Designed miniproteins, single chains, continued (2). Designs and how they scored, part 52

Each design is a single chain, and the fold is of that chain. pLDDT is the mean over its residues in the fold that is shown.

## One batch from the design tools (miniprotein)

Design m5898
Fold by ESMFold2-Fast:
Structure m5898 (fold): chain A 85 residues (1-85)
Amino acid sequence: SRLEQFLRFAIGAFERAIKKLEENPSDDVIKSVITLAKNLKKRFEELAKEHPEAQKVIDIFDELIKNPSIENLKKAVEFLRKLLE
């Protein structure tokens, strides 16, 4: 349940970021995505101690931190949606 809540939050946040970048790309939006991914990574690292399945998500956030592109955001959303089901 807690993992599911964090997955849904991440999906919604990244979908909003995608739409904002598609409308008018900006460095500020990209920086916000990196900050979000870093914060989510820390949360999922803590969750992975009790829920090993949370480890699968950490690599996605690392990729977003290194390359915060629309393509990587879309990939992250798809992967997170698959984990939610």
Scores: mean pLDDT 80

Design m5899
Fold by ESMFold2-Fast:
Structure m5899 (fold): chain A 63 residues (1-63)
Amino acid sequence: SSEAEKLLEEAERLAVLAAIQGHLDAARRAGKLLQEAKEYLEKGDIEKAVELAKEAIRVAESA
């Protein structure tokens, strides 16, 4: 997978983990960023998708 795809997969995994652990606000915020990252990736803006995916990871990990 590309770097963007790997970051999206990691963000998804961490958002799910946050939700399982009861950190629902962090999971929701990370999920929103992940959705935006996917939209930018679909539009071909790989740089923005990577930035948003990294932010989603940060939000999920800060739970």
Scores: mean pLDDT 85

Design m5900
Fold by ESMFold2-Fast:
Structure m5900 (fold): chain A 62 residues (1-62)
Amino acid sequence: SKKIHLDEAKYLLKLLGVSEEEALKVFNASEEELLELIKKHGMDDVNMMRLAGALLEGKAVG
């Protein structure tokens, strides 16, 4: 169900202290934009933001 993925996404966003819009920007970022985000936030946080964005878009598969 899409609802479970949305609840998980919101939980991740709360833990990271980022907005849904910011997570979606990371998910849709170009390779160059991703490198700048990794420099700013670190690889682990960027990977979590990408997962949250994918869950919000309904594209993450378990």
Scores: mean pLDDT 74

Design m5901
Fold by ESMFold2-Fast:
Structure m5901 (fold): chain A 82 residues (1-82)
Amino acid sequence: MEDIEKAKEAFEKGNYDEAIEYARKALSKNPYNADALILLGEIYYKKGEYDKAIEFYRQALVLDPNNERAKKLLEEIEKKKK
């Protein structure tokens, strides 16, 4: 099974540390996995680690500059941070 699917399931259940482990495994198999980067950003956002969340969203936008989800999430978190 794909690690990104396990990461999403763990995130949905509130198991953030497990979700991070699976998302990182997905990135280890494919470093250009924008979905895994966005998911890591969302997990760190839920944990209140805004700087890490911003970093992951920016990485996703480097891979896919037209990713509307990543653009929206990055804009929201940067405004909310300060």
Scores: mean pLDDT 80

Design m5902
Fold by ESMFold2-Fast:
Structure m5902 (fold): chain A 80 residues (1-80)
Amino acid sequence: LPSEEEILAAIPEISKQTSMSEVTLKIYLELAKKNLENPLSPEEILEELIKRLEENYEELSEEEKENFEKLKKKLEEAKK
């Protein structure tokens, strides 16, 4: 597998292929790394994802902001 530096260098290309911002891809990479070190439940992954997206909200694309609001509502509904 590529080194972490190589993966980070590939983020702009992955962003173009997936229509996700570089910020979102970095958040996913950090969460994947954290999950490998300390396995998280699906609920914990969603909570960490929403928290990190919220912290970087201003750097998200308009489409990602809309998707963030949908994801946040889905988590709120899951918590009842």
Scores: mean pLDDT 72

Design m5903
Fold by ESMFold2-Fast:
Structure m5903 (fold): chain A 77 residues (1-77)
Amino acid sequence: MNNEKAQKLIKQAKELIKQGNEAFKAGKLDEAIKLYSQAAQLAYQAAKVGDEELQKEARKLLKEAGDNLGKAYEAKK
């Protein structure tokens, strides 16, 4: 299994979610949407690799990024 790759993707996804949250709080909704979308893509990739625990963490991040992406879209519209 590519556990090292999964860990790197998870770390990057967490950093992007954090940046997206900062952008959202600043009212930079287009930036937040972009950051959450990138985080969701990395979390999805991480969920396809690694062990069971890393896959569970990746799925939680995917859900978090997706939920936050939805909130950013609603705030924009």
Scores: mean pLDDT 85

Design m5904
Fold by ESMFold2-Fast:
Structure m5904 (fold): chain A 76 residues (1-76)
Amino acid sequence: LSKEEVEKIFKEFDKNGDGVLSGTEIQKLLKALIDKFNLNLTVEQAKKLYEESTKDGKINFENLYPVLKKYYEEVK
């Protein structure tokens, strides 16, 4: 799981460059990451990834990457 690739994808969804995504953009980002890295996540695991990577309905790269890496390692 490449930190640089995850950051690149995050920046593609971060249209205003503030380093934060919210609302439906979070779901779109997570789906793109799951598809890109071939993560074999159950619906429950995908929901937990969302819950663990968001704070107050917002996501930033620093919170996203460690959680995504954890799930990537668990499904390998």
Scores: mean pLDDT 76

Design m5905
Fold by ESMFold2-Fast:
Structure m5905 (fold): chain A 80 residues (1-80)
Amino acid sequence: SLEKKGTLLLVVAGILLAAAEFVSEYHPDELPEVIKALKETIKELEKMAEEVSDTNPEFAERLKKVIERMKKLIEEIEKK
């Protein structure tokens, strides 16, 4: 299902976001690659939110809110 795919992508994005926090502190040289992977996963999540909006608008809106929060956290990591 689209909801299952969206949920799996959220798990992947969450792991990458956690990795970005640790990499930023302990291995800053590797941060650009982790951020790149995270941004690509966020782009896939945005596409998924758009695709599911017609069949499950409530799930799509919740997914969009999570995406917005994740983007804000990415900006905070990059600001340093």
Scores: mean pLDDT 84

Design m5906
Fold by ESMFold2-Fast:
Order: sequence, then C-alpha cells, then structure tokens
Structure m5906 (fold): chain A 69 residues (1-69)
Amino acid sequence: GPADVEIAARILEEKLGLKPESARSAAVVIVEHGAEGARLTVAIAGKEYGVSEEKQREALEEILRALGL
C-alpha cells in the first residue's frame, strides 16, 4: 500500500542515495513485484550510483524486512 512505498523509498534514499522522485518510482516497482522487484531495483540503482555491494545488501535486507517480503 502507500505506506510500503514510503518505507521502501526512504530506505532507497538513505542507503543508496537515490533522489526522492527516483526513490519513489523505484519503491513502486518493489511494492508491485515483491522480493524479486526489490532485488532487481537495488542491483540496478546500486550499479548506477556506484554503491558498494555491502551497502546494496544492507538496503535489500532492510527493505525485505520492513515490507515483510
């Protein structure tokens, strides 16, 4: 729901450094596609923004836990 989008967007902003609009768009993909959407979104954003694999893993784990995925 809308709360899940806000939670996922916050984690993407804080952990991967996405801008608010980009984080919200990415969060919608995560909520629509579940765990697979989260994995794909974090990997793509992490590579694009030059985020370490360790930080990508932390972001993914936090998203999955927060959304119950």
Scores: mean pLDDT 85

Design m5907
Fold by ESMFold2-Fast:
Parts: C-alpha cells; sequence; structure tokens
Structure m5907 (fold): chain A 116 residues (1-116)
C-alpha cells in the first residue's frame, strides 16, 4: 500500500519561510506527478504547485517566485518551500499523487500552517 506523510507546518511569522515535506512509501516517486494544495475552512482547495515524473514543475500564477516545489528521489520525498509568507497563506496544506488523467490516486492527511 502507498503511505503518505506530510510535515513541516505550524505557526510562522509574516515574511518568514517554511518548507513542507512529504515522504512517499510504496510507490516509485520518479513515476508520479505530485501536487500541493491549500484548503482554508469553508473554501475550495487551491492548487499551488506540481512536479511531473520528468521533473517539469508548474505553479499557479499567484505563487510564482514565492513557492518552490522540489523532490529528493533518493529519500522518496517531495518538498514545498514557501517564502515571504503572508496571513492569507494560512490553511491546511495537502500533497496528492496524480494519475495520467490528473485524478487523485493518493492523498496525505494534510499539515496545518498559521501565518501571524
Amino acid sequence: SVALTESGGGTVPTGGSVTLSRKVSGVDLSKQTVAWYRQAPGQPAVLLASIDPDGTTSYSTRYVGRFTISQDLANSTVYLHMSDLRPEDSGTYYSVLLDAGNRVSASGAGVPLTVV
């Protein structure tokens, strides 16, 4: 079975930086598209960034330059580095595995982030 663990959230100051990580087990990360989403209470999930099996990255326009997605295949981990944090970046951050049809094949439990 696939196991997903996100970490690195918490409370951080405005203007600060944080790196969220996701450890993936039971699947070859080099063959998976991984996306990061944020969801605030009562709001739809917002796509932030993705990384494809070939290493191609994609970012939602609002987050270009502030957010960076990367992967460490040797440790089977995907990272989302966030800089210049703002109160509106607060929410629960989820990482998901996407299949070839961009359907969610596996998701993590989410990690809360509060920017003060």
Scores: mean pLDDT 77

Design m5908
Fold by ESMFold2-Fast:
Structure m5908 (fold): chain A 66 residues (1-66)
Amino acid sequence: SLEEEIEKLLEELEKLDKEVAEKAREAVRNGDLDMLDQEGVRAAIAGNEEIVKLLSRIAKLVKELL
């Protein structure tokens, strides 16, 4: 399911950055795509391409649920 795929991506995100993962979980719970985009911008500025990629994939799946 889309929910199971999102959970797997959130678990991978948590391995890289626990604080970003907590914000992403809240954004997913609320359907808050703007919050996911903001965290993606922060990760990009920090040069963390793996976090950017995971947040982008999560946002895509959340859009499919909405």
Scores: mean pLDDT 86

Design m5909
Fold by ESMFold2-Fast:
Structure m5909 (fold): chain A 65 residues (1-65)
Amino acid sequence: EKRKEVFEDLKEILLKINAGTPLEEIKKEIEELLKKYNLDIDIGEIKTYEDAKKILEKIAEKVTG
């Protein structure tokens, strides 16, 4: 089920953020997630870890409807 998979991937990225993974790598993980689930979200908004977390929230919202 895509919805469950998305939430698992979102949690994995959030754990990486909390572990201090470089922002550049986090952006790449988010890009791959967007491509995997065919989501159209502007990643150019990601300049900080807070921006990355907001994008993860937007992804969760889009997949729940």
Scores: mean pLDDT 77

Design m5910
Fold by ESMFold2-Fast:
Structure m5910 (fold): chain A 65 residues (1-65)
Amino acid sequence: DDLEELRRRLRELGVPEELIERIVELLKQGRGDAAASLLLNEGGLSDEEVAELAPLMRRLSQELG
């Protein structure tokens, strides 16, 4: 399950649950670019960490949005 995989990976990276649910909401709206920006600006993730998550988030944005 791609959604559960995303939640698991974000938890492992130290992203708080409140922010994880905001990311999921953005992906359900087809806003994958906004989700990536939120992780960079508020999630404390590096460009490399976001780049590693980008294929999964792009897939979910297309699937759920």
Scores: mean pLDDT 83

Design m5911
Fold by ESMFold2-Fast:
Structure m5911 (fold): chain A 63 residues (1-63)
Amino acid sequence: MKGDIAVVTEDFEALTPLELTLKKGDKVLVLKVENENWWYVKVLSTGEEGYVPASFLEIIGKE
């Protein structure tokens, strides 16, 4: 799947099963932008998918 690649700017802890726990420096593939606050992403190192706050992500490139 082709999409934007983003880097996690700060640690984020999941509060629900639909969210991902992320560490600063993790790289994710943006699969879907649900709204301005929440993006659905896949962690490139693990293949895990889920929602994360868009404010914790910085777009760094395209696949």
Scores: mean pLDDT 79

Design m5912
Fold by ESMFold2-Fast:
Structure m5912 (fold): chain A 94 residues (1-94)
Amino acid sequence: AEELLEKGYEAFLNGDIETAIKLFEQAVKENPNAKAYLNLGRLYLFLGDFEKAVEYYEKAIELDPKNKDAWRNLAIAYEKLGETEKAEEYRKKA
């Protein structure tokens, strides 16, 4: 799992978003991981897939509810979906 997380992060730093997503998705299949879910949410948010971004941020929060970054980014994803009331609710948790 750690090897896939490192490779995913390296792909992201190289700007290879597609490879980063594949590696992080493989990492979470092997072992659910809050950092990998948070990174998947960020990558899908960047690509404009806001529904997938929400899904992965919710998984990150389930594993690490004290991660303020995940709550903040979930609020941003809901704003992008036009779900303003949900965005405000989650923003208060960040």
Scores: mean pLDDT 83

Design m5913
Fold by ESMFold2-Fast:
Structure m5913 (fold): chain A 65 residues (1-65)
Amino acid sequence: DFDKALLEALALMTGSVTGSKIDIKFEGDTLIVYADLSTEDSKKAIELIKKAGENLGIKVKVVEK
């Protein structure tokens, strides 16, 4: 699925650019994002990923690690 692959790539790129420790996986049609939520950079990274998911119609669930 191109939209899933695109969101996955955007999530990983966002983590790299912000320096945030982010791991991702799909569970069915939902993108699970594992992130340390203790920093402002991680919170901003998560908001960018959520917006990308919303634009692609893909559910994003955040799990603190």
Scores: mean pLDDT 77

Design m5914
Fold by ESMFold2-Fast:
Structure m5914 (fold): chain A 90 residues (1-90)
Amino acid sequence: LIDEGKKLYEEGDYKKAIELYEKAIKEDPSVAGRALYLIGLAYSELGDYDKALAYLDKSAEIYEKVEKDEIAASLFRMARSVVLIEQKRS
């Protein structure tokens, strides 16, 4: 599901990619951090910056609190900053 969603994302089919990422979370909650990050990026590509920021924030929280991976959480916060800049430019 995650790998299939990534292929759809690379093809520009962001809505279908989001559907597969959401399905991945439902089938295996342990992938939520990764899937929420990818959903956030897909919403950014669709121009829905409010949803993009919300999903990136959820992903960062999971990596900080659940995975205890502060490096991954920092990378996701950087992605959030890029999305926020794009939102302000629009």
Scores: mean pLDDT 76

Design m5915
Fold by ESMFold2-Fast:
Structure m5915 (fold): chain A 93 residues (1-93)
Amino acid sequence: MEELKKKIEEIVKSAPTPEEALRKLGDFAIKTKNLPAFEVRLGEELEIKFYEGEAEKIEITLPDGVRVVLDKNGNVISGELVKGEGYVKAIPK
């Protein structure tokens, strides 16, 4: 958990914009097998939460309530992205 948290923080810090940080986090979640379910929120502060179970879907949500759900292969299941602050959530099935 600690190492995963540090890796997520590194990805966010390396990104030039919040939008690019969300994209990189989504890509990281898609490419990483056996990843525990987690949520990352980008707002005033970086917030990271871990959940029980393995990640089956990636959900990206912006403050305007627009949501994009991706499967593990990066295919869009529903919604669309709007520019702004948001979160990436790797969720169990």
Scores: mean pLDDT 61

Design m5916
Fold by ESMFold2-Fast:
Structure m5916 (fold): chain A 62 residues (1-62)
Amino acid sequence: GSEIEEIERELKELEKRIEELEKEREEALKKGDKERALELDIEIGVLELERAVLELVLKKLK
């Protein structure tokens, strides 16, 4: 159904956002900006949790 398609789109968007934040994290680490790297790690973790929740919902819908 449309709900499955919406979840699949959100999962793709989350994956892209995580990849972007991972690149920013690498840049922060290269600069020695430990505070920024930690902020990015937290943000990535939040998005990973959102992805996990959506994956669980998708599994229930089949």
Scores: mean pLDDT 85

Design m5917
Fold by ESMFold2-Fast:
Structure m5917 (fold): chain A 92 residues (1-92)
Amino acid sequence: SEELRQTTRELLEHLAAHHPEALREFARTFAHASDEEIAELSDELVDRVLETLRLLIESGFNVDDLLGLLGIPEDDEEGRQLLRELYDLLLS
């Protein structure tokens, strides 16, 4: 879905700008991403992150679990909203 890809990209761009260390840790651990792929935010990386999040949700991870894994703090209202929008789309 183009909407899912775009929403995932917006979340990753937010994380790259505000939580770059947490993004790198998540992407390396769960999406097998290189530093080059993370810097580029390639379509291939966006698709791998999207599938990783889908698999985590299917495994019983809720939105609060995903906030923790992505390193999004409680005071990051924009990051929390972007993940919530993606989470709701993945449940549809």
Scores: mean pLDDT 86

Design m5918
Fold by ESMFold2-Fast:
Structure m5918 (fold): chain A 92 residues (1-92)
Amino acid sequence: MLRLEDEELAEALRRAAEQAERAGEPEVAELLRRAAEAARAGDLEAAIEYIAEAYALRFGEEVGEKFKEVLRLVREEKFDELRKLEEELEKK
C-alpha cells in the first residue's frame, strides 16, 4: 500500500515530462523523466532533487527551491505548512 504513493508520484512526473516535451522544453522533460524513475525506484530524495532542477530551469532557482520544500512537506504529511507555502508562491 505505501508503494502506491511512489507509483502515483512517478506517474504524475511522467505526465509532467510529456507536457514539458510538448511545450518545447526537452531539458525540463528529461529531468522530470529522471525524477519519475527515481520515484519508481523508491529514491524520493533523488526524485525531489530532479524535480527541483527541472522547475529551476523553467521558472528560476527560487521556484525550484520552493518546489523542493513543498515536496518535503508532502512527504512528512505537513499539509498545513504545504498550503501556506503554496499561497506564498502564488503571491510571488
Scores: mean pLDDT 69

Design m5919
Fold by ESMFold2-Fast:
Structure m5919 (fold): chain A 76 residues (1-76)
Amino acid sequence: MLGELADRLSEEQRARLEEAARAAEASGWDEEALRAALEEIAEILGLPAEEREKWLGLLEAALAGDPERGRALLAE
């Protein structure tokens, strides 16, 4: 679970993740800003390219207002 990964992050890494999330919120959830924030999070977590693509797909589904697609991705 992502929550478990967040709990194991250093205080500094957690602060950077929170900053990225706040930047995305401040942008009004702009797609480009959300993608940049997600890429930074993936880099901090050391996610492989395949896993990063999965998370980008989930974000795009959420932005498109298709929660069913998002739920399908989470179910895997």
Scores: mean pLDDT 61

Design m5920
Fold by ESMFold2-Fast:
Structure m5920 (fold): chain A 66 residues (1-66)
Amino acid sequence: MVLKVTFVGSVERQIGITLRLIGDPRVEVEKLGSDVLKVTFVGSEEEYEAILAELKADPSVEVEEL
């Protein structure tokens, strides 16, 4: 499963979310642009659903399934 994460909030919130995702062993993070990340999931489907729900609940990001 692959997600596209686009930052629409503050720079401080963007840094926080980026560090949260980079520190997560269940995902691989690739920068597509200054405000866009590609998140590749390497964990279980249950963990993927939890991460997807977490990101979708954050108003500072737009999440698209690729």
Scores: mean pLDDT 81

Design m5921
Fold by ESMFold2-Fast:
Structure m5921 (fold): chain A 80 residues (1-80)
Amino acid sequence: LIEEVNKNPSAENYYKLGEEYFKKGDYEAAIHYYQLAIELDPNYYKAYYNLGLAYEKLGDYETAQKYFDKALELNPNFTL
C-alpha cells in the first residue's frame, strides 16, 4: 500500500494507508494519512470518521467528536 501511495497519491490510497497504520495501533501515523486524504478530498467523509476513531483511541474525545460531526455533516446517512 505504501508503494501504491507513492505511485498514485489519492484520497482513497492515503485513507487505506491510514487504515493499515490504525490496524497496527499506530494512531499518530493513521491520523497523518487520514489528514492527507482529506487534504486531497475535503468531502471524504470516511477519512473524517476514521480521524475521529483514531483520536478516540488516543483519548482525545473532544477532537474525535469534531471529526465525527464533520463526517455526519458530509454524509448524514453514514453509520458504521
Scores: mean pLDDT 81

Design m5922
Fold by ESMFold2-Fast:
Structure m5922 (fold): chain A 67 residues (1-67)
Amino acid sequence: LDKEIEKLEEELKKNPDNYSTYVRLGILYLKKGEYEKAVEYFKKALELRPDNQAVKNLLKIAEEKLK
């Protein structure tokens, strides 16, 4: 997980508009239980594609874990 996260974060430094990379980082942080970071990455993904229902559902799951 940590090596995959580092690789994806380096990809974002090269291409900050990569929607798929934001979604993947959100999912990986959600799996690690780092819910605040998962929320941040899902919000970034929704800035690029605001009508994606799957990402909206993942954001809701991450936010519920913070309650």
Scores: mean pLDDT 81

Design m5923
Fold by ESMFold2-Fast:
Order: sequence, then structure tokens, then C-alpha cells
Structure m5923 (fold): chain A 109 residues (1-109)
Amino acid sequence: AEEAAREARRAAEHAAEAAREAARAAETPEAAAKAAAAGAAAAGAYAAAEIARRTGTPEAAREAATAARGAAEAAEAAARASGSERAREHAERAREEAERAREAAERAA
């Protein structure tokens, strides 16, 4: 459970960095909206990871892993829309960390 929460938190933090870089590079309203959505998803994932850390339950760990995956997907979409290489790198790290969170959550069950 702790490992899943830790990896989900890392994914949320990198997804947030991807969202910030995508927002800076955004040249269209669509790209700016995707960056904002990615930032919101990252905040949600962070909150879910903190709940998983505090409760230590397999259920909260699975919710944190699911939220982390959603945040990574939103970050990738924002990076693509903005064309930011920095955003893409952060989104890729978030995706890898979200996968590790999923694996850790499965072991906690």
C-alpha cells in the first residue's frame, strides 16, 4: 500500500510538471484547455495518493493508481497539443510511475 501511494504521488507530481510546461508552450485555446485539464487531473491524483498513504488500504491504493493513470494520460494529451518536449518528458515519467503504482496496488490486494 505504501509503495502504491508513493509511486502514485510521483506520477501526480510529474503530471503536474507536464501540465505547467504544456501551459507555458500553449499557443491555442485548445492546448491551454488541455493543460488546465491535466493540472486538475494531477491535483486529483495527488489527493488520492495522500488518502492512500494515510489509510494504507488496498482499496485506496487502487484508487490512487487509477487517478495517477488518468493524470498521466491527461498530461500526455496536453504535451501533444502544446508541442513541448519538456512536457512530453514529464508525462512519460508520470506514465511509468503510474504503471508502477498499479503493480504495487495489485501486490497490496
Scores: mean pLDDT 89

Design m5924
Fold by ESMFold2-Fast:
Structure m5924 (fold): chain A 96 residues (1-96)
Amino acid sequence: MLSKEELELDIEISLLKMQAAITRLVAERLREKRPEEAERALELVEKALELLEEAERKIREGEDPEEVRELIEKARELIEEAQAIVDAAVAELKAE
């Protein structure tokens, strides 16, 4: 049985991975019209996914939950930055 804390962290990682996947799909679509913004968003998503994979590994190895939360927090910041870039690029395209 997973502890309540481990389950909560696992759910948060899963939600962030889903958010990152959606952001990646939109960023890839932007490559044709906004290649620089698309590339920047994709780099941020890739880095966030690396941090989330490390967080999942630390949970499996029974590492300190605070270290796991720190990785999740950093990944969230990167995903939020990537989403902001994508949202701004989409808004600019709609205004054309």
Scores: mean pLDDT 85

Design m5925
Fold by ESMFold2-Fast:
Structure m5925 (fold): chain A 58 residues (1-58)
Amino acid sequence: MEALIEEIRRMAEEAGLSPEEKEQIVARATELLAKGVSEDVVLDIARAEIQRLVEARQ
């Protein structure tokens, strides 16, 4: 769990997201994990959200 959250933070930071956007994505991932969503699904959701935010800047 902790390693997954660290990976999501790293991905968001490498994508150039703001600290606020990064913590929002981490908070959502943490909530989904707490609700029993699988780690691979949570990671896919996080990747899609990061991609969406990056594309919204263009």
Scores: mean pLDDT 80

Design m5926
Fold by ESMFold2-Fast:
Structure m5926 (fold): chain A 79 residues (1-79)
Amino acid sequence: MLTDPEVIELEAELALLQMGLAVLKLIKERGKEIDVEYAKELKKRAEELAKRARELGDERTAKEAEEVAKELEELIKEA
């Protein structure tokens, strides 16, 4: 098991991005406008995370980050 700081940082960043996505979904569910610029920044970070995770061989984190980016893209398109 890789326990280097980079792997821990990738997992932590994924968790933060997933929380950000959940907050944006809640805002939209309540009929409020989402911050599109914030959603775009989260999407960019998710795409960068997926690339870094794939380079490190962490396919699980890469796939989860790609799913977060996909859901953020859908939220942006609906805004």
Scores: mean pLDDT 81

Design m5927
Fold by ESMFold2-Fast:
Structure m5927 (fold): chain A 75 residues (1-75)
Amino acid sequence: SEKEKKIEVLKKAIDGLLANLPKLTPEQQRAVRKALADIVALAKYLGVDVSEYIAQLTPEERKRLEERLERLKKL
Protein backbone atom coordinates (compact mmCIF):
# COMPACT_ATOMS: atom_id res chain seq x y z
CA SER A 1 0.00 0.00 0.00
CA GLU A 2 0.98 3.69 -0.28
CA LYS A 3 1.17 3.96 3.54
CA GLU A 4 3.58 0.99 3.69
CA LYS A 5 5.79 2.60 1.01
CA LYS A 6 5.90 5.89 2.96
CA ILE A 7 6.85 4.03 6.16
CA GLU A 8 9.66 2.24 4.26
CA VAL A 9 11.00 5.60 2.97
CA LEU A 10 10.95 7.03 6.52
CA LYS A 11 12.83 4.00 7.94
CA LYS A 12 15.42 4.24 5.13
CA ALA A 13 15.89 7.95 5.96
CA ILE A 14 16.51 7.15 9.67
CA ASP A 15 18.89 4.30 8.74
CA GLY A 16 20.77 6.67 6.41
CA LEU A 17 21.20 9.28 9.15
CA LEU A 18 22.56 6.63 11.55
CA ALA A 19 24.93 5.19 8.88
CA ASN A 20 26.35 8.66 8.10
CA LEU A 21 26.84 9.78 11.75
CA PRO A 22 30.51 8.53 11.92
CA LYS A 23 31.35 10.73 8.87
CA LEU A 24 30.38 13.93 10.75
CA THR A 25 32.28 16.08 13.28
CA PRO A 26 31.48 15.52 17.01
CA GLU A 27 29.45 18.78 17.09
CA GLN A 28 27.47 17.78 13.97
CA GLN A 29 26.93 14.27 15.42
CA ARG A 30 25.39 15.77 18.61
CA ALA A 31 23.08 18.02 16.51
CA VAL A 32 22.03 15.12 14.23
CA ARG A 33 21.40 12.78 17.21
CA LYS A 34 19.20 15.48 18.79
CA ALA A 35 17.27 15.87 15.51
CA LEU A 36 17.04 12.07 15.21
CA ALA A 37 15.32 11.83 18.62
CA ASP A 38 12.72 14.35 17.34
CA ILE A 39 12.28 12.41 14.04
CA VAL A 40 11.83 9.11 15.93
CA ALA A 41 9.24 10.81 18.21
CA LEU A 42 7.29 12.03 15.15
CA ALA A 43 7.46 8.56 13.54
CA LYS A 44 6.11 6.97 16.77
CA TYR A 45 3.34 9.61 16.92
CA LEU A 46 2.37 8.65 13.32
CA GLY A 47 2.08 4.97 14.35
CA VAL A 48 5.39 3.66 12.98
CA ASP A 49 7.11 0.93 15.03
CA VAL A 50 10.44 2.56 15.98
CA SER A 51 11.32 0.37 19.01
CA GLU A 52 14.65 -0.65 17.36
CA TYR A 53 15.67 3.04 17.03
CA ILE A 54 14.57 3.98 20.58
CA ALA A 55 16.84 1.15 21.86
CA GLN A 56 19.82 2.96 20.23
CA LEU A 57 19.13 6.29 22.01
CA THR A 58 20.87 7.52 25.19
CA PRO A 59 18.76 8.18 28.35
CA GLU A 60 18.93 11.95 27.63
CA GLU A 61 17.79 11.43 24.01
CA ARG A 62 14.91 9.18 25.22
CA LYS A 63 13.82 11.93 27.64
CA ARG A 64 13.82 14.42 24.74
CA LEU A 65 11.78 11.93 22.68
CA GLU A 66 9.18 11.59 25.50
CA GLU A 67 8.92 15.40 25.86
CA ARG A 68 8.46 15.75 22.07
CA LEU A 69 5.75 13.04 22.05
CA GLU A 70 3.80 14.86 24.81
CA ARG A 71 4.01 18.09 22.77
CA LEU A 72 2.83 16.28 19.60
CA LYS A 73 -0.20 14.82 21.46
CA LYS A 74 -1.32 18.42 22.21
CA LEU A 75 -1.40 19.37 18.51
Scores: mean pLDDT 81

Design m5928
Fold by ESMFold2-Fast:
Structure m5928 (fold): chain A 75 residues (1-75)
Amino acid sequence: AEARIAEYRARLAENPDDAEAWLNLAKALAAQGRWDEALEYAQKAEELYLKEKGKPNLEGLLPLYVAYLKSVVLK
């Protein structure tokens, strides 16, 4: 689990505009119950998605995922 987080962090160190890496890092952190960090990184992915419209992996579901994380963090 931690190895996956380290891999995505390494990718982001080389390319901080990798929206998919931010989203995958957020998902990995959410899987560990680190909801605050997951929400922050999912929001970063959403901001980057706006610069790269038309990326299939981020279309439609990213706003729903951010809304889900907000509901978990609030509780």
Scores: mean pLDDT 71

Design m5929
Fold by ESMFold2-Fast:
Structure m5929 (fold): chain A 60 residues (1-60)
Amino acid sequence: TEAEIKALERQAEAYRAAAQTSKIFAKVDPDNRERYLATAEKAEALAKAYEAQAQALKAA
């Protein structure tokens, strides 16, 4: 379970980093801003989901 928790935490961190990168691209490529912001929103949602799963495993 500890290895699974660490894997979920790493996945959450990776999605948070991807969201930040997409927000930066939205600023430097305004023609594709909407797509980058949508990608960032989905990545943020996935990060939260993985964080919630890690917390659930810690509580179990």
Scores: mean pLDDT 84

Design m5930
Fold by ESMFold2-Fast:
Structure m5930 (fold): chain A 80 residues (1-80)
Amino acid sequence: DTEEQIARVRELAAAVAALAESLGAPEAARLAREAGELAVEYLRAKAAGDEEKAAELEKELAEVEARLIALVREAIAAAA
């Protein structure tokens, strides 16, 4: 169920963003929300059968995820 997957993705993105904000990392929180919205668009593209759009969104999501992970790691190190 695409709707169920979208709800789960949004919940996870919100949780990651809240963690980033609690660590004083607003840029990481922004990227977490951006990754969540890209993942939602990816799921919708897949549900619509738009394989080309889904592939491009997957690539963009991977880049945002890599940047988010790096910033979260930096925020954790700075908070320690």
Scores: mean pLDDT 82

Design m5931
Fold by ESMFold2-Fast:
Structure m5931 (fold): chain A 64 residues (1-64)
Amino acid sequence: MWEELAEANPDDVVALIQAGIEYYKKKDYEKAIEYFERALELEPNSEAAKEYLKEAKELLEKEK
């Protein structure tokens, strides 16, 4: 699982983004946001992390 890889390699931006996507698919938007924010801390210009973070935040707001 990507979350296992992200936990084993916390500075692997691709693993962090993929872990975020897996939580996003599970509708665990709070965890998805955490992983995307961690990816953006390492790579602030990541378009993928920015887009997924924005979408996850919008869906989290809608769920509450």
Scores: mean pLDDT 77

Design m5932
Fold by ESMFold2-Fast:
Structure m5932 (fold): chain A 57 residues (1-57)
Amino acid sequence: SEVEKELKALLEKYTKQTKELYQLYQEGKISEEEFLKKVQELQKKYDEEVAELKKKA
């Protein structure tokens, strides 16, 4: 059940990072193209970390 706690913490961490990235985009500090690329990269990294955590079950 430590895996469940780590999965929840991981989701919360990536959600916060995505929201901060979106805020930078809305403030005009990054372009839409850069925002989309960074969000896609975060999603890929999240999926890979989730898969590794589940492997340690």
Scores: mean pLDDT 83

Design m5933
Fold by ESMFold2-Fast:
Structure m5933 (fold): chain A 56 residues (1-56)
Amino acid sequence: MKPLTPAERAGIVAAREAARGGLSNTDIAKVASYAIKQGLTEEEARRLARELVARK
């Protein structure tokens, strides 16, 4: 089994935090894709998702 890449881990972290915050499936997908595309760290991805959730 191949381990997850750092980018894939960032995407998963962003998706989990967004889902916990009650964002729509579309917004969850967008945040996850953005984290992967931008090469965010897990910490940056988590912070981004939490900031989006906190604004609601």
Scores: mean pLDDT 78

Design m5934
Fold by ESMFold2-Fast:
Structure m5934 (fold): chain A 74 residues (1-74)
Amino acid sequence: MPSLEELEQEALRNLARMLFEDLSDEEARKLAEQALRLTTEALRRDPSLSPEEQAKRIARIRATLEALLAERQA
C-alpha cells in the first residue's frame, strides 16, 4: 500500500501537471522555480522540522518538479 508520503507526492504531481498543462516550457520552468523558492523558505522557517527533515522535503519537491519539467521535453 502506498504511504501517506507517497500519496502526498502523487497528489502534488497531479496538481503540478494540471497547473503546467496550459503553460509554455519557459513559463512552467519559471513557475516551478518560484514554487521551489517559496516552499524552501517556508520549510526553513518551520520550527517543527529538523534541518535534516527540511532538506529531505526540499529535495523531494525539487525532484518532483524536475521530473515534471523533463516529461514536457520528452
Scores: mean pLDDT 74

